# Designs tried in a protein design run: designed miniproteins, single chains, continued (5). Part 67

Each design is a single chain, and the fold is of that chain. pLDDT is the mean over its residues in the fold that is shown.

## One batch from the design tools (miniprotein)

Design m18464
Fold by ESMFold2-Fast:
Structure m18464 (fold): chain A 82 residues (1-82)
Amino acid sequence: MDQEIYERVRRIVEEVLGVSPVEDDTNLVFDPLTGADELKKKEIIKRIEEEFGITISDEDAQKLTTVRQLIDYVERKLREKE
C-alpha cells in the first residue's frame, strides 16, 4: 500500500516538474533546480486530489513543502476514510 502511494505521488510530481528522479526532500514550494513554484505546487495538489479522490484544503496544502510530507498526507487521508 505505502509503496503504491509513494510511486503514484512521485510520478505526478515528476510529470508536473518535468524532472526525474524526485526525492523525498524535494521542495514543492520553490526550487530553481527542479522548477518548483507556486503554480506547479497548485497543479501537483490538484492532480493528487484527482488521482486519489481526496480533497486537500488550501490550509493543509500550505503545510506540504516536500514530497515526503505530501506522501504522508495522502496516506493519512486514505486511512481516515472510515
Scores: mean pLDDT 76

Design m18465
Fold by ESMFold2-Fast:
Structure m18465 (fold): chain A 63 residues (1-63)
Amino acid sequence: GPLLAQILQKIAGLSPEEARRVAELAEAGDFEAAAEELAKALGLSREKALEMVRGAAAMAEAL
């Protein structure tokens, strides 16, 4: 939802469009696809991107 996308914009520096795509994939339960999109957007390894997506999702769920 909007909260996960906002967190990704703030902590990862994603554009609104990139953050929305990553958030939609993560909310669908496809964390691997979400990590791939994040890795491409930021030039990160898939492993670091997956850690970041999981962290952002946990923050969103805590609110």
Scores: mean pLDDT 80

Design m18466
Fold by ESMFold2-Fast:
Structure m18466 (fold): chain A 59 residues (1-59)
Amino acid sequence: EKKEKEAKELKEKAIEAAKAGDFDSMREHYYKYLSLVSPSAEERIELAKELAKAIKEAT
């Protein structure tokens, strides 16, 4: 559905920003993602792990 496409784009932008070392943009996209999707703990944990991994790769 429409929101799923937006959520996917926000996830990709958050990960890209994290890899680029732009942590402000990363947090902004992450919060927008959370506002669009169901507050599933599993989904939130999974995205947080991806972001942490991307941050580590950037350093």
Scores: mean pLDDT 75

Design m18467
Fold by ESMFold2-Fast:
Structure m18467 (fold): chain A 118 residues (1-118)
Amino acid sequence: KLELVESGGGTFKEGSSVTLTSQASGFDFSSADLSWWRQKPGEPLRLVASISADGKKIYYDEDVKGRATISVDYAKKTLYLNLSNLEKEDTAVYYSVVLNPDGKPIVAFGEGVELTVV
C-alpha cells in the first residue's frame, strides 16, 4: 500500500524559510514522478513543484519560482520542498502527490501539512 506522510509545517515568520518533507512507504521513489501541491484559503488546489523519477525534469509554478526547491533523498525515501523568503500568500495546506509519468491521473495523495505565514 502506497502512503505519503508530510511534516515540517506550522507557523513561520514572513521572510523566513521552511522545509516541508514527505516520507513514502510501500513504493520505490526511483520509479515515480513526485510533486508538491497546495490549496490556499478560498482557492483551488494548484501544482507547486514536480520532479521526474530520474530527477532530471523539474517544474516550479510561477508563484514560487526562485523561492522553491524540490529535492528527493532516494535512500531515505523522502521528498522535500524548501520555500525561502516566505510570504503571507504561502499560507496553505501542502500535499505531496505521486504522479503518473505521462502527467495523467494522480496515483496517491498525502494527508497534507498546514503552513501559516505571519
Scores: mean pLDDT 81

Design m18468
Fold by ESMFold2-Fast:
Structure m18468 (fold): chain A 57 residues (1-57)
Amino acid sequence: GLTVELISKELGLSREQARELLERARAGEDPAALGKEFGVSPAQVTGALRGAELLGS
């Protein structure tokens, strides 16, 4: 949805990559490992997850 689109634009990822990142972060994957795989910082992964929770509530 809109949350995935905003995170995609903010992190420079495709919508598919942003969706996968959020799904895996919500599943409890390590933000540092996800950040390395997707080319973003661990802080950006954590920030995206928090932003998604705030917008998805």
Scores: mean pLDDT 77

Design m18469
Fold by ESMFold2-Fast:
Structure m18469 (fold): chain A 70 residues (1-70)
Amino acid sequence: SAEELEEAIRRGKEMLKKLKEKYPELKEEIEKAEELIREAERALKAGDLEAALKKLEEASKKFEEIGDKI
């Protein structure tokens, strides 16, 4: 649902903010994930749930890449 995607976007933003504070050396990778979250939010506001989900999936992959570096 749209509410579930909105919650995922909100939680993703919060997690990335905390990661950026704790791991400033990973700033560039974290900012790439933040941009994917912003694209998901824009798609959701446009009513494109499929595009929003796809961008959240891309952000999730970036979270995995960041986790591998920690």
Scores: mean pLDDT 84

Design m18470
Fold by ESMFold2-Fast:
Structure m18470 (fold): chain A 75 residues (1-75)
Amino acid sequence: AADLVAEADRLEAEARKLFTEGLKGNKQAIKEASELYRRAADLYEQAAKEDPSNRFEYETRAALAYMEAAIAEKM
């Protein structure tokens, strides 16, 4: 789970930077941000399945990442 969370955290941070760049009119950056948020969400979901003791935290992080991806995708 730790490796999955570390990778998800990295992708989420990268997505956030791209999303900020996209707000300046770079549509490609918005699309990349959406894709990275979805990948981060998938990894958090996998981490939740592997580590039930932290399930609530990882599922919450996954849900937030999916929400960010959906917002970016609709822009």
Scores: mean pLDDT 85

Design m18471
Fold by ESMFold2-Fast:
Structure m18471 (fold): chain A 63 residues (1-63)
Amino acid sequence: SAEEEAARALLEARMEALKEKILALDPSAEVELTRVGDDTFELRATIDGKEHVLRASVAELLA
């Protein structure tokens, strides 16, 4: 639906913005944004040898 498409686009844009902020603070950081499930995105960042994982789902925004 248009609502689901808009929610997905907004979530992806927010995750991309977060990736950009991390890289601005630490240009040597390894940051990957991936789709790991139906409407679920994962941002994986390795900063100073430590791995951080952030997950967000479109389904949670529409519930």
Scores: mean pLDDT 78

Design m18472
Fold by ESMFold2-Fast:
Structure m18472 (fold): chain A 70 residues (1-70)
Amino acid sequence: SMEQQQVQSLLERVEELFERLRPQLSPEEAKRLEELIEKAKEALENGDLKTARQLLSDALDLLLEVERRR
């Protein structure tokens, strides 16, 4: 579906930004982001697009906060 493609694209953007910012993350921030991304992947595999999108949105917000602090 288009919604699934949008969530997949969001996941790819979040993973790309996470890889780029990884050297700037604390161990706690990195662990939190890995947990959010993993849960989002599980939700996506289960067809729970709403949960996947929410988890990825939370991950993106954290990554943008890290980028903004630098």
Scores: mean pLDDT 86

Design m18473
Fold by ESMFold2-Fast:
Structure m18473 (fold): chain A 80 residues (1-80)
Amino acid sequence: MSEEQAKEMVELLKKALELLKQGKIEEASKLAQEAFSLVGKPFTAPTNEVQLLNAIKELEEVLRIAEEKGPMAAAEKLLE
């Protein structure tokens, strides 16, 4: 993966996280799926509140790593 793809992933995840917090699951899932495809991982849309909260926490952690260690480190975290 290129650093440019990792940066695009981070920007898509930022938008997806904001939409998830607003309860816009369909819109958020489209952006998250696009971001996850850049790292070769499928995104499964949350189907209940527990899955939604877990998705929000996962995206927040990935975005925190992007801020602290850069977009390539965030991509590595997303693949875990």
Scores: mean pLDDT 81

Design m18474
Fold by ESMFold2-Fast:
Structure m18474 (fold): chain A 69 residues (1-69)
Amino acid sequence: REKLEEAIRLWEEGRPEEALELLESVKEQLPEDVQKAIDEAREAKKAGDEKKYLEYLEKAIRLTRQFLN
């Protein structure tokens, strides 16, 4: 929980790489839809698609907020 809340905070502070790294560190403990969004964000970043990277990461953060509620 604390790491997920920290990842959301990092995203809100404009620190997307740190937010993604933190979500990846706990990925196996997250629901399948969140895991997929995290994986898609990382793949987009590796491909140099900054727009898709941020869109998938925003989706992962949104799903993480839903999971925490």
Scores: mean pLDDT 83

Design m18475
Fold by ESMFold2-Fast:
Structure m18475 (fold): chain A 88 residues (1-88)
Amino acid sequence: AEELLKKAKELLEEADRLVQEAAKAYDEGKYEEAIKLLKEAKEKAEEAAELAKKAYEESGSEEAKELAEGAEYGVEYAEAMIKKLEEL
């Protein structure tokens, strides 16, 4: 459970970094690059959510539950941003 939580946290940190890089690409008018980075961020957040859910199932940890909810929010955010950019 602790290893799953650690991996999920690392994946969320990677997703957050990719979202920040996507924001910079967007500011520079690099919309295709921004979409690519957001898709990568979404994939990392999905992996984090799965690992956090497994950790919660194994341990009942409140931290694991909160991490899973945060990761699911990250997926929804990335999907919404991708949709907005693709509609440009």
Scores: mean pLDDT 85

Design m18476
Fold by ESMFold2-Fast:
Structure m18476 (fold): chain A 65 residues (1-65)
Amino acid sequence: DDEILERLEKEAERAKKEGDVMNLASIEVGAATLLVAARNAGDEETAKRYEELLDKIRKMIDELE
């Protein structure tokens, strides 16, 4: 739910500040898994939020690499 999404977003921001690309990649996998779960459940609103989170994480990884 929203609480899990908020925790992942905060963890990604922390990992970016630390330059921890491996941690960002792990968070990306977690967010992608939750996105697939939301899509399979037909929860379009939750799926869009995880898509936005994934886009943010991927940009963070690109900025560090």
Scores: mean pLDDT 82

Design m18477
Fold by ESMFold2-Fast:
Structure m18477 (fold): chain A 65 residues (1-65)
Amino acid sequence: ASKEDQIADLEERIKNLEAHIKSLEEHLEKYKDIVSDEEIEELKKRIEEVKEKKKKAEEKLKELK
């Protein structure tokens, strides 16, 4: 793929990852009183993983520009 296509893909990916983080945080807030502590810990870990993926994608985007 072209460099421009890679940049566009990364920008879309970053946007999707940001939306995913927000969705997970909203789910955690809504369900914190009705899910198990183990599920809360798993959701928190997943949020951290998605945040790291976003950071890496942003770093890659900066590298390509």
Scores: mean pLDDT 82

Design m18478
Fold by ESMFold2-Fast:
Structure m18478 (fold): chain A 78 residues (1-78)
Amino acid sequence: MSEIKQKAANLLVAAGLWIVAAEVYLEMFGDVEGARQALEDAKSLLEEAKKLDPNIDQKVIDFLEKRIAELEARIEAA
């Protein structure tokens, strides 16, 4: 269980970093396509983490999913 929990935690951290990358692409560079690709990577990592550890704190999942949705809405508006 500890190795699986660590791997899931690492995937959540990676998803968070890709969310930050998407925000940087969108806000600093105006790179809508770069932001879109970064969010797709974040979404893939989040789904892998959820499959690997179903007991992940729902607050962490909700936080990441909300941030992804906010950035996706901004990409569509751009």
Scores: mean pLDDT 84

Design m18479
Fold by ESMFold2-Fast:
Structure m18479 (fold): chain A 56 residues (1-56)
Amino acid sequence: RAAAREQGRRGLAEVSKATEELFDDRRYAEIAEIGRAKAPLLVPLGREVLAEERAR
């Protein structure tokens, strides 16, 4: 449980950071903040989204 939650959060932050790096460093900070705020809700969803995004 805790591991899955932490992984989902980190995954969202990492993906956002790596992707937005090309867009703007200020951007990935905003997305990471939003993702972290929604982490309690999107924890399991974050894992699925990241897996799907990666599979892309």
Scores: mean pLDDT 59

Design m18480
Fold by ESMFold2-Fast:
Parts: sequence; structure tokens; C-alpha cells
Structure m18480 (fold): chain A 64 residues (1-64)
Amino acid sequence: SEAALERARARGQARAPLNRAMNEAFARLDAAKTQAEKDAIFDELAARLGIPVQTVRDMYQAQQ
């Protein structure tokens, strides 16, 4: 139905900004030269995703 397609689209649109934010943050982490820069990026992403900073660190480690 049209309502089901609209819900699927809304869900996809909500996920797209989060996926982009995560990919951009991980690219910034790869480019970061100091621990202070990395810590700031982890804290920023954790706040944006609403999850613990340790979870974000674990996710980044899994991508290496």
C-alpha cells in the first residue's frame, strides 16, 4: 500500500543521515593525527547517535 511505502521511505530517510554521519565521522577518525581530535569525534558521534562513547569506539575498531 501507499502508506506502507511511505513508512519504508521515511525509515530509509531517517537511516540515511545516520549512516552518512557515521561514515563521515569514521573518515575523520582515520585522518585525525592526535588523540584529542579522535576523542572529540567519538564524543560528537556518540551524542548524535544517542549511544555510549565506548560503543562508538568498539564500532570503529570493528571497521579497522
Scores: mean pLDDT 75

Design m18481
Fold by ESMFold2-Fast:
Structure m18481 (fold): chain A 90 residues (1-90)
Amino acid sequence: LEELRRRAEEARAEAERLAGELRAALAREDPAAAEALENAWEASLRAAAMFGRALGERLAGREEIVALAEELGRAADEYEALRAEAERLA
């Protein structure tokens, strides 16, 4: 149980780090988009990932932004899965 909580916290920290990198990458292209990502991130890590991916596609092949959004999505999914497992065992 404690290890699951530790892994959940690690996954959350990784997702937040990825969201920060995605925000920084977006700020180079469109500062307003970076601000919109910040608002989505305020709602959830998944919302931030979905916003980043949609914007990456709109930027017509900004594969780095899409890749960061996909990594963020995977980290957010892992965090939610580990959190749910920890709650199930508690």
Scores: mean pLDDT 74

Design m18482
Fold by ESMFold2-Fast:
Structure m18482 (fold): chain A 67 residues (1-67)
Amino acid sequence: SDEEKEKLKREGTKYLIEGLKAYSAGDYETAARLFEQAAELYRKAGDYESAEKAEKLAKRARELHEQ
């Protein structure tokens, strides 16, 4: 339902915000995991644009962690 999709989007956004906080603190491993969870929730909601943006953030966080 549209209500279930909106709930998934809100949950995805919560993970995105937590990921951004971890990212700004230099915890790139935690940030990557949180961004991946956000992307998964956005995909389940059918919001592929937000999922793609979260996936790009996760990849960037992984790059910084592996450096």
Scores: mean pLDDT 90

Design m18483
Fold by ESMFold2-Fast:
Structure m18483 (fold): chain A 55 residues (1-55)
Amino acid sequence: GKEEELRELVLKAGKLQGMTEEQAEAILENILESASLEDALKAVKEALKEVEEEL
């Protein structure tokens, strides 16, 4: 579902930045506690796009 998609996206983003799977999972936990799945997924996609555009 959306939670699995968010997890995969966060893990992929973390891997690109040299993070461990455990560090990426911790970030995912914090996101899920403070935002809805829909808002979190949208925010992560937007942030990744902005980082890629600035590089």
Scores: mean pLDDT 74

Design m18484
Fold by ESMFold2-Fast:
Structure m18484 (fold): chain A 89 residues (1-89)
Amino acid sequence: SELEEKEKKVIEELEKKAKEFLEKFKEKLEKTPKEKRKEVGEKEIEKFKKEFEELVIKYGKEGIGLPSILPKFEEILKKTIEEMKKLTE
């Protein structure tokens, strides 16, 4: 159905956005002095979390079924944050 296709595209877009954030995060940390990486990393993780949560709000306004995407959104968010935290070690 059209709704199922929209939900699939939303999940794919969320995965793509998470990957783009992770790549930009890596680039920013490489340009950041080692002593500041933890502080910068924590701020970037908070920014990512807020922006990613805002995407779910936008999809909800477009009439996409929140219960169908929310569990997948939470999995992507958690996995990406864990990968970001490892990079700040």
Scores: mean pLDDT 79

Design m18485
Fold by ESMFold2-Fast:
Structure m18485 (fold): chain A 56 residues (1-56)
Amino acid sequence: SELEDAERALRAAEAATTPAAARAALHQSKYILETTKDEEARRLAEEAIRAAEAAL
């Protein structure tokens, strides 16, 4: 589901220990943000973007 995809993206962003992993999580999160209409999924995707950017 969109919510589960967003939750996985956030976990991936939080777990990112390399720039490559952080960039992958960032791209996934941006895709979710652009395509989802679920408010909670959008919120999690925005949080994942911030976490991924912090890891870069």
Scores: mean pLDDT 82

Design m18486
Fold by ESMFold2-Fast:
Structure m18486 (fold): chain A 78 residues (1-78)
Amino acid sequence: GEEALREAEELVREAEERLRDPSLTEEELEELAEELTERLTRIVKGSELSPEQQRRVLELARRLGELIAERLEELRER
């Protein structure tokens, strides 16, 4: 329960650092997004979460999605 939530929070922190890499290409971002999504899904599916912990994980998943989307927009030609 709590351990899985902590693992999910650590994953989002790692994602923030990896997504800040200025050398990151759009293709590398797509691969990273797939990796991060799979890892988060594994944490959630492998864990017994309370309804409160489930909501918190959904908020973390949304934040991860927003970080990926923001970085993707930065990599596109404006």
Scores: mean pLDDT 80

Design m18487
Fold by ESMFold2-Fast:
Structure m18487 (fold): chain A 73 residues (1-73)
Amino acid sequence: EEEKRKKRLLIINETLPEGVRALVDAVNKTVEERLLKEGRFDLLPEFEAENARIQASTDADLERIKKEIEELK
């Protein structure tokens, strides 16, 4: 589950040092390279849209996690 892996890395990056952020950036680059390698050049706009969806979903999940943590305290 690529999206869940990206979200986990992003959450860790929010909690841990800048070194972890480099991993998140590397994952994003790897996905782009894979799309290009697979000859899915016409799906680059689709990838941009999907990346935006992941970002929006991650932000919502982070806010939900914050609430859940507060409720569990």
Scores: mean pLDDT 55

Design m18488
Fold by ESMFold2-Fast:
Structure m18488 (fold): chain A 74 residues (1-74)
Amino acid sequence: MLIKVTGVPDKQKAADELIKHPNVKSVTYTDDAIYVLTDKPEETKKYIIDVMIKQGLTKEQAEKSIEIKPVKKA
């Protein structure tokens, strides 16, 4: 599963924190978004929310910024 995260103030710092999670296989980021590859999207989503809250976002803002995508686009 691929998780897309938008609206992150410090993408490099967020990526450095996200890669520490045991269910995260890889993290890449672009100017617009962070992409997280994981086998456990629900557990990883909770961790992403925690990382975003540490950067000053509310839980609601963090939840709205997360999109879970299939690894293969249909």
Scores: mean pLDDT 78

Design m18489
Fold by ESMFold2-Fast:
Structure m18489 (fold): chain A 111 residues (1-111)
Amino acid sequence: MEELEKQIEAAKKIVEENPDSEDAARAYVTMAELYLELGRYEEAIKWAEKAIQLAPDSPIAARAYTVMAEAYLKLGRYEEAIEYFQKALELDPNNPVARKLLEEARKKLEE
């Protein structure tokens, strides 16, 4: 029940100790994924952006772009969702979540 909150606090400690490290980049994307699961979309976007800044063009960035895109989709910001799903798929073309949600976002704009 409080497992997600405990994971977020653990990730925050990693960031506080080594804010510009590779471990911090992983902690940022983990926080972004956990905030997305909690339905806290603006916070998910914030932490995903930090992960991308530390580890651009990486598997971490691919995960972070997927989080941002899904958060924008949940917020009804379909053009931004499409842009970030495309960025995620450029880094990880076989991401099944990004592919399915990109199709959903495109359908929302075609209506």
Scores: mean pLDDT 85

Design m18490
Fold by ESMFold2-Fast:
Structure m18490 (fold): chain A 59 residues (1-59)
Amino acid sequence: SVIEEFQRKEKITKEDVIKLAKEAGITDPEDIQRLLKVLEESKGDKLAIGAEITRLLNK
């Protein structure tokens, strides 16, 4: 549900990224900060955010 909501949204917010991270099991503050940095640098690019989540889960 959270992933589908994320894909449906045209504009991704910090709250959306935090919710998606928690749903994916990412709870480390440092990892969440990295995701928020990707959000800002990519201007909300869903592919960039998804790639970073995948990278963090495969550590």
Scores: mean pLDDT 78

Design m18491
Fold by ESMFold2-Fast:
Structure m18491 (fold): chain A 79 residues (1-79)
Amino acid sequence: MKVDPEELEREVQLALVEIALAIAKNYYLRQGVDPEVVEKAVDKALEEAERMILEEGWSTQEAVDRALKLLDEEIEKAK
């Protein structure tokens, strides 16, 4: 299997963002937030994090921090 080190790094970064968003999603669902609101917020946060990592070369920590902030903002807008 031909593994490009850059491709592997980006794949690991995306997986870590997905894990962070999954933890945050479960937190908000347990708080009683509407599942449709949470799913929409997660989708937007993941799209932004993917753009940051794949197009702008942001670090994993920066992408995670931005994604979690966007998730929080989208959920607050829906309240």
Scores: mean pLDDT 80

Design m18492
Fold by ESMFold2-Fast:
Structure m18492 (fold): chain A 87 residues (1-87)
Amino acid sequence: DPLVEELLKALDDLIKAVLEEEEDVKRAIALVLRAIGLKLELERDPENEAVWREVIDLAKEIIEETSNPKIIAAAKKVIELAEALLA
């Protein structure tokens, strides 16, 4: 599914944005580890709707807890693609 490949890329972009832009190192590491875990689950089972929902939940949590526009943009892209997969 081309949308799953695009979601995996969007998760990589979110991980990079958090690593580059999040000044709280402990927070950055915790968020990156959660995102990597979900990415690995999605790579193993690309059609798992529960993983798509978990990805949306993580991205929404990230948006609520950051004011950084690059992190927000990356997280919004993840939500958009995962919601498209659920439709």
Scores: mean pLDDT 87

Design m18493
Fold by ESMFold2-Fast:
Structure m18493 (fold): chain A 61 residues (1-61)
Amino acid sequence: SMARKEEFEEMKERAAKRLREERPDLPEEKIEEQAEAIAYTALALREIGDEIDAELAARKA
C-alpha cells in the first residue's frame, strides 16, 4: 500500500540521518545500504510486535 511505502521511506531517512551522526566515517553508499536494512528490520519487528500484542489481547478477552 502507499502508506506502507511512505512509512518505509520515512524510517529509512531517519536511519540514514542517525547513521551520519554516529558513523561519519562511512561513505554515503554504505549509509544508504545500512539505512535500508535498518528500516526493513524495524518495520518487520513492528509487525511482529503488533501480532504478539493482538494475540495477547485475544487471550485476555
Scores: mean pLDDT 79

Design m18494
Fold by ESMFold2-Fast:
Structure m18494 (fold): chain A 67 residues (1-67)
Amino acid sequence: MSEEELRKALENAEKAIEEAKKNNDKTVLMVARHELEELLEQAKELGNEELIKRAEELIKTVDELLK
């Protein structure tokens, strides 16, 4: 996965999380959580600190919503 593709995927995940939060859709949040773990692995493989931080931040947000 390219850096640009990963950045776009993280942006799409963020939007999906916002929609799931509004709808209280825990299934979508769980799916997004799994996808974000894969995106975090890709960010670490690329060694891109900004994308790693972005993915970790979104995972934390989902974890707070799933409480």
Scores: mean pLDDT 83

Design m18495
Fold by ESMFold2-Fast:
Structure m18495 (fold): chain A 62 residues (1-62)
Amino acid sequence: MKKLARALEDQVAKSEEELTLKKGDLVLIEEILSETKALAISARTGKKGIVDLSKLEILKEF
């Protein structure tokens, strides 16, 4: 199930697999990987990568 979320704070990628986010960025969550991690696409950059779920606000599930 895909979800639309917003970044609550800035995040800089620590590896090539992680997504860099700015506070207020919209992301499309494609897959929940664990209780703390998801695979998402940044609307601002178009890049796909791993995000920290604790730094996201879920806006819509569809």
Scores: mean pLDDT 81

Design m18496
Fold by ESMFold2-Fast:
Structure m18496 (fold): chain A 84 residues (1-84)
Amino acid sequence: STKESAAAVTRRALAARAAARGEAVPEDALERASDLIAELAVAQDAGDTAAMAAQEAALRALRAEAADHPLIVAALQAALAQLA
């Protein structure tokens, strides 16, 4: 699906950056961040304000949980900045 394709591309890019920097990032955090970023993009394209609000809340929650992973935090902050 389109969503899965976008999430897979995002996850691969984040994993490659982590590997290049020698940063250990949990696989679950990479997957969750990629899924939420892709979901937000789909919701924004559709103008679905309820879905955007749900994804925004999930992105903020994951950002707090992933505070020890700068690459994940940066990716989540970039996605949230599009809502501001």
Scores: mean pLDDT 78

Design m18497
Fold by ESMFold2-Fast:
Structure m18497 (fold): chain A 111 residues (1-111)
Amino acid sequence: EADDLLDQGKAALLEKDYETAIKYYEKALELDPNNAEAWLYLGMAYLKLKDYEKAIEAFEKAIELGKGSLKANAYAYLGLAYEKLGDYEKAKEYIEKALKIDPNSPLALEA
């Protein structure tokens, strides 16, 4: 079940087992490829592993499919990924997009 796989992935993220988290989110996305939350958490796991290209791809999918706070979080994480790549102009652009959706976004305000 996709929800059970998301919960297992979240547990692995909490334990900092990013490779295991990725496997659970990939399985969740095989069952439901439109699950914006699964794309967001997949991106977060790749970001922690410093796989910035895969993180960006996952966050772009989360933005495409997500709404509200999830979309704002996906923009904020996309900004962080670009900052890690040294692209400060794109980082600023995506953080501003996050703040337009959620002006009080803790993640975007920390950037």
Scores: mean pLDDT 86

Design m18498
Fold by ESMFold2-Fast:
Order: C-alpha cells, then structure tokens, then sequence
Structure m18498 (fold): chain A 82 residues (1-82)
C-alpha cells in the first residue's frame, strides 16, 4: 500500500520501515520525506549516527526546495542527538 512506511513506523516495525524507505530513495534519492522518516526509523533502532546523517540529508534537500524552516528544524533535531 501507498503508506507502508508510515504503517511500519506506527506498528513499531522499524527495520521494515528502514527497508521500505531505502527502496523509496532508490527511486527518488531527493525525497526529503523518505529521508526524514528513515532518520526517525534509525533513531528508534538506536542507530543514532545514521539518524543524524539522514536528518541532515533531509534538511539539505528541504533547503534546496526553499523550505528553510523545515531544514532548520531537521538540523536542530540532528544537533540534539549529539
């Protein structure tokens, strides 16, 4: 289904959410939503460095799209994990 990643996250199926968002990013590497949700899934799995990496990637894509407020929020979330 279209929202399989969101379903996996809500069910606590974080490893399955990671696989889903990785496939989404294979199709569209600049999908800021998939990058952000992949960061959230890694955070839930305790993979903090991966979460920081994907939040910063999502922020960079949001900034390229002119969503500077979203980019700043994502960078602040990454900094909180340091």
Amino acid sequence: YLDAGDLFLSEGRYEEAVKYYEKELEKDPDNARALRNLGRAYLKLGKIESAIEYYNKAASIAEKNGAYDVAEELREEAKKLE
Scores: mean pLDDT 80

Design m18499
Fold by ESMFold2-Fast:
Structure m18499 (fold): chain A 66 residues (1-66)
Amino acid sequence: MKFTPEELEAIRRILELIAEEARRVEAEGRELSEEEERELARRLIERARKILEELGVSEELLETLL
């Protein structure tokens, strides 16, 4: 697959972000509602976009990862 070093760093940071949020949800010990899951996904996408912007990577990478 054709990833630049900047795209690989973005992928690494986004995966770390997802792993952190998964650990937080697990630590709360409760199931999320569909609305809470959608809000969480929206926040994750927003934070991922910020990472891409900081690294100068296209937002199209999110469509490949999500």
Scores: mean pLDDT 75

Design m18500
Fold by ESMFold2-Fast:
Structure m18500 (fold): chain A 70 residues (1-70)
Amino acid sequence: LQAELEKVPGVGEETARLLARAAEAALAGTELSPEEAARLEELVREFEENRPETLAQVQEVLRRYVARLA
């Protein structure tokens, strides 16, 4: 998952790592730490405001990942 997210233009290693952790937590029914949750919210806001195409590509990678787990 992290490696696939890193292939998205505009997504760096740190961002990919945070997104992968968030997806894993959601699938496991666990919660992110308050610090990780805050970083995720800020990241999503930044993508929505400045890079909506990057956000769409990230969401597509996550959808494909979830589909493979089913």
Scores: mean pLDDT 76

Design m18501
Fold by ESMFold2-Fast:
Structure m18501 (fold): chain A 58 residues (1-58)
Amino acid sequence: SEEEELLKELEEIMKKGGHSEEDIEESLKTAKENLEKNPEESLEVIKLSIENAKEVLK
């Protein structure tokens, strides 16, 4: 699903950014909970976070 693909991309970008395994796990858990409560808004927030992180890492 798009949600699963975005969560995987978020995990990978956080790993590249040097985040700890604990921080990645907490962020993924929070993102999953937000997606369950407000899927549309949460998808946009995750996409924006990934894009911003990509710009910082270039």
Scores: mean pLDDT 79

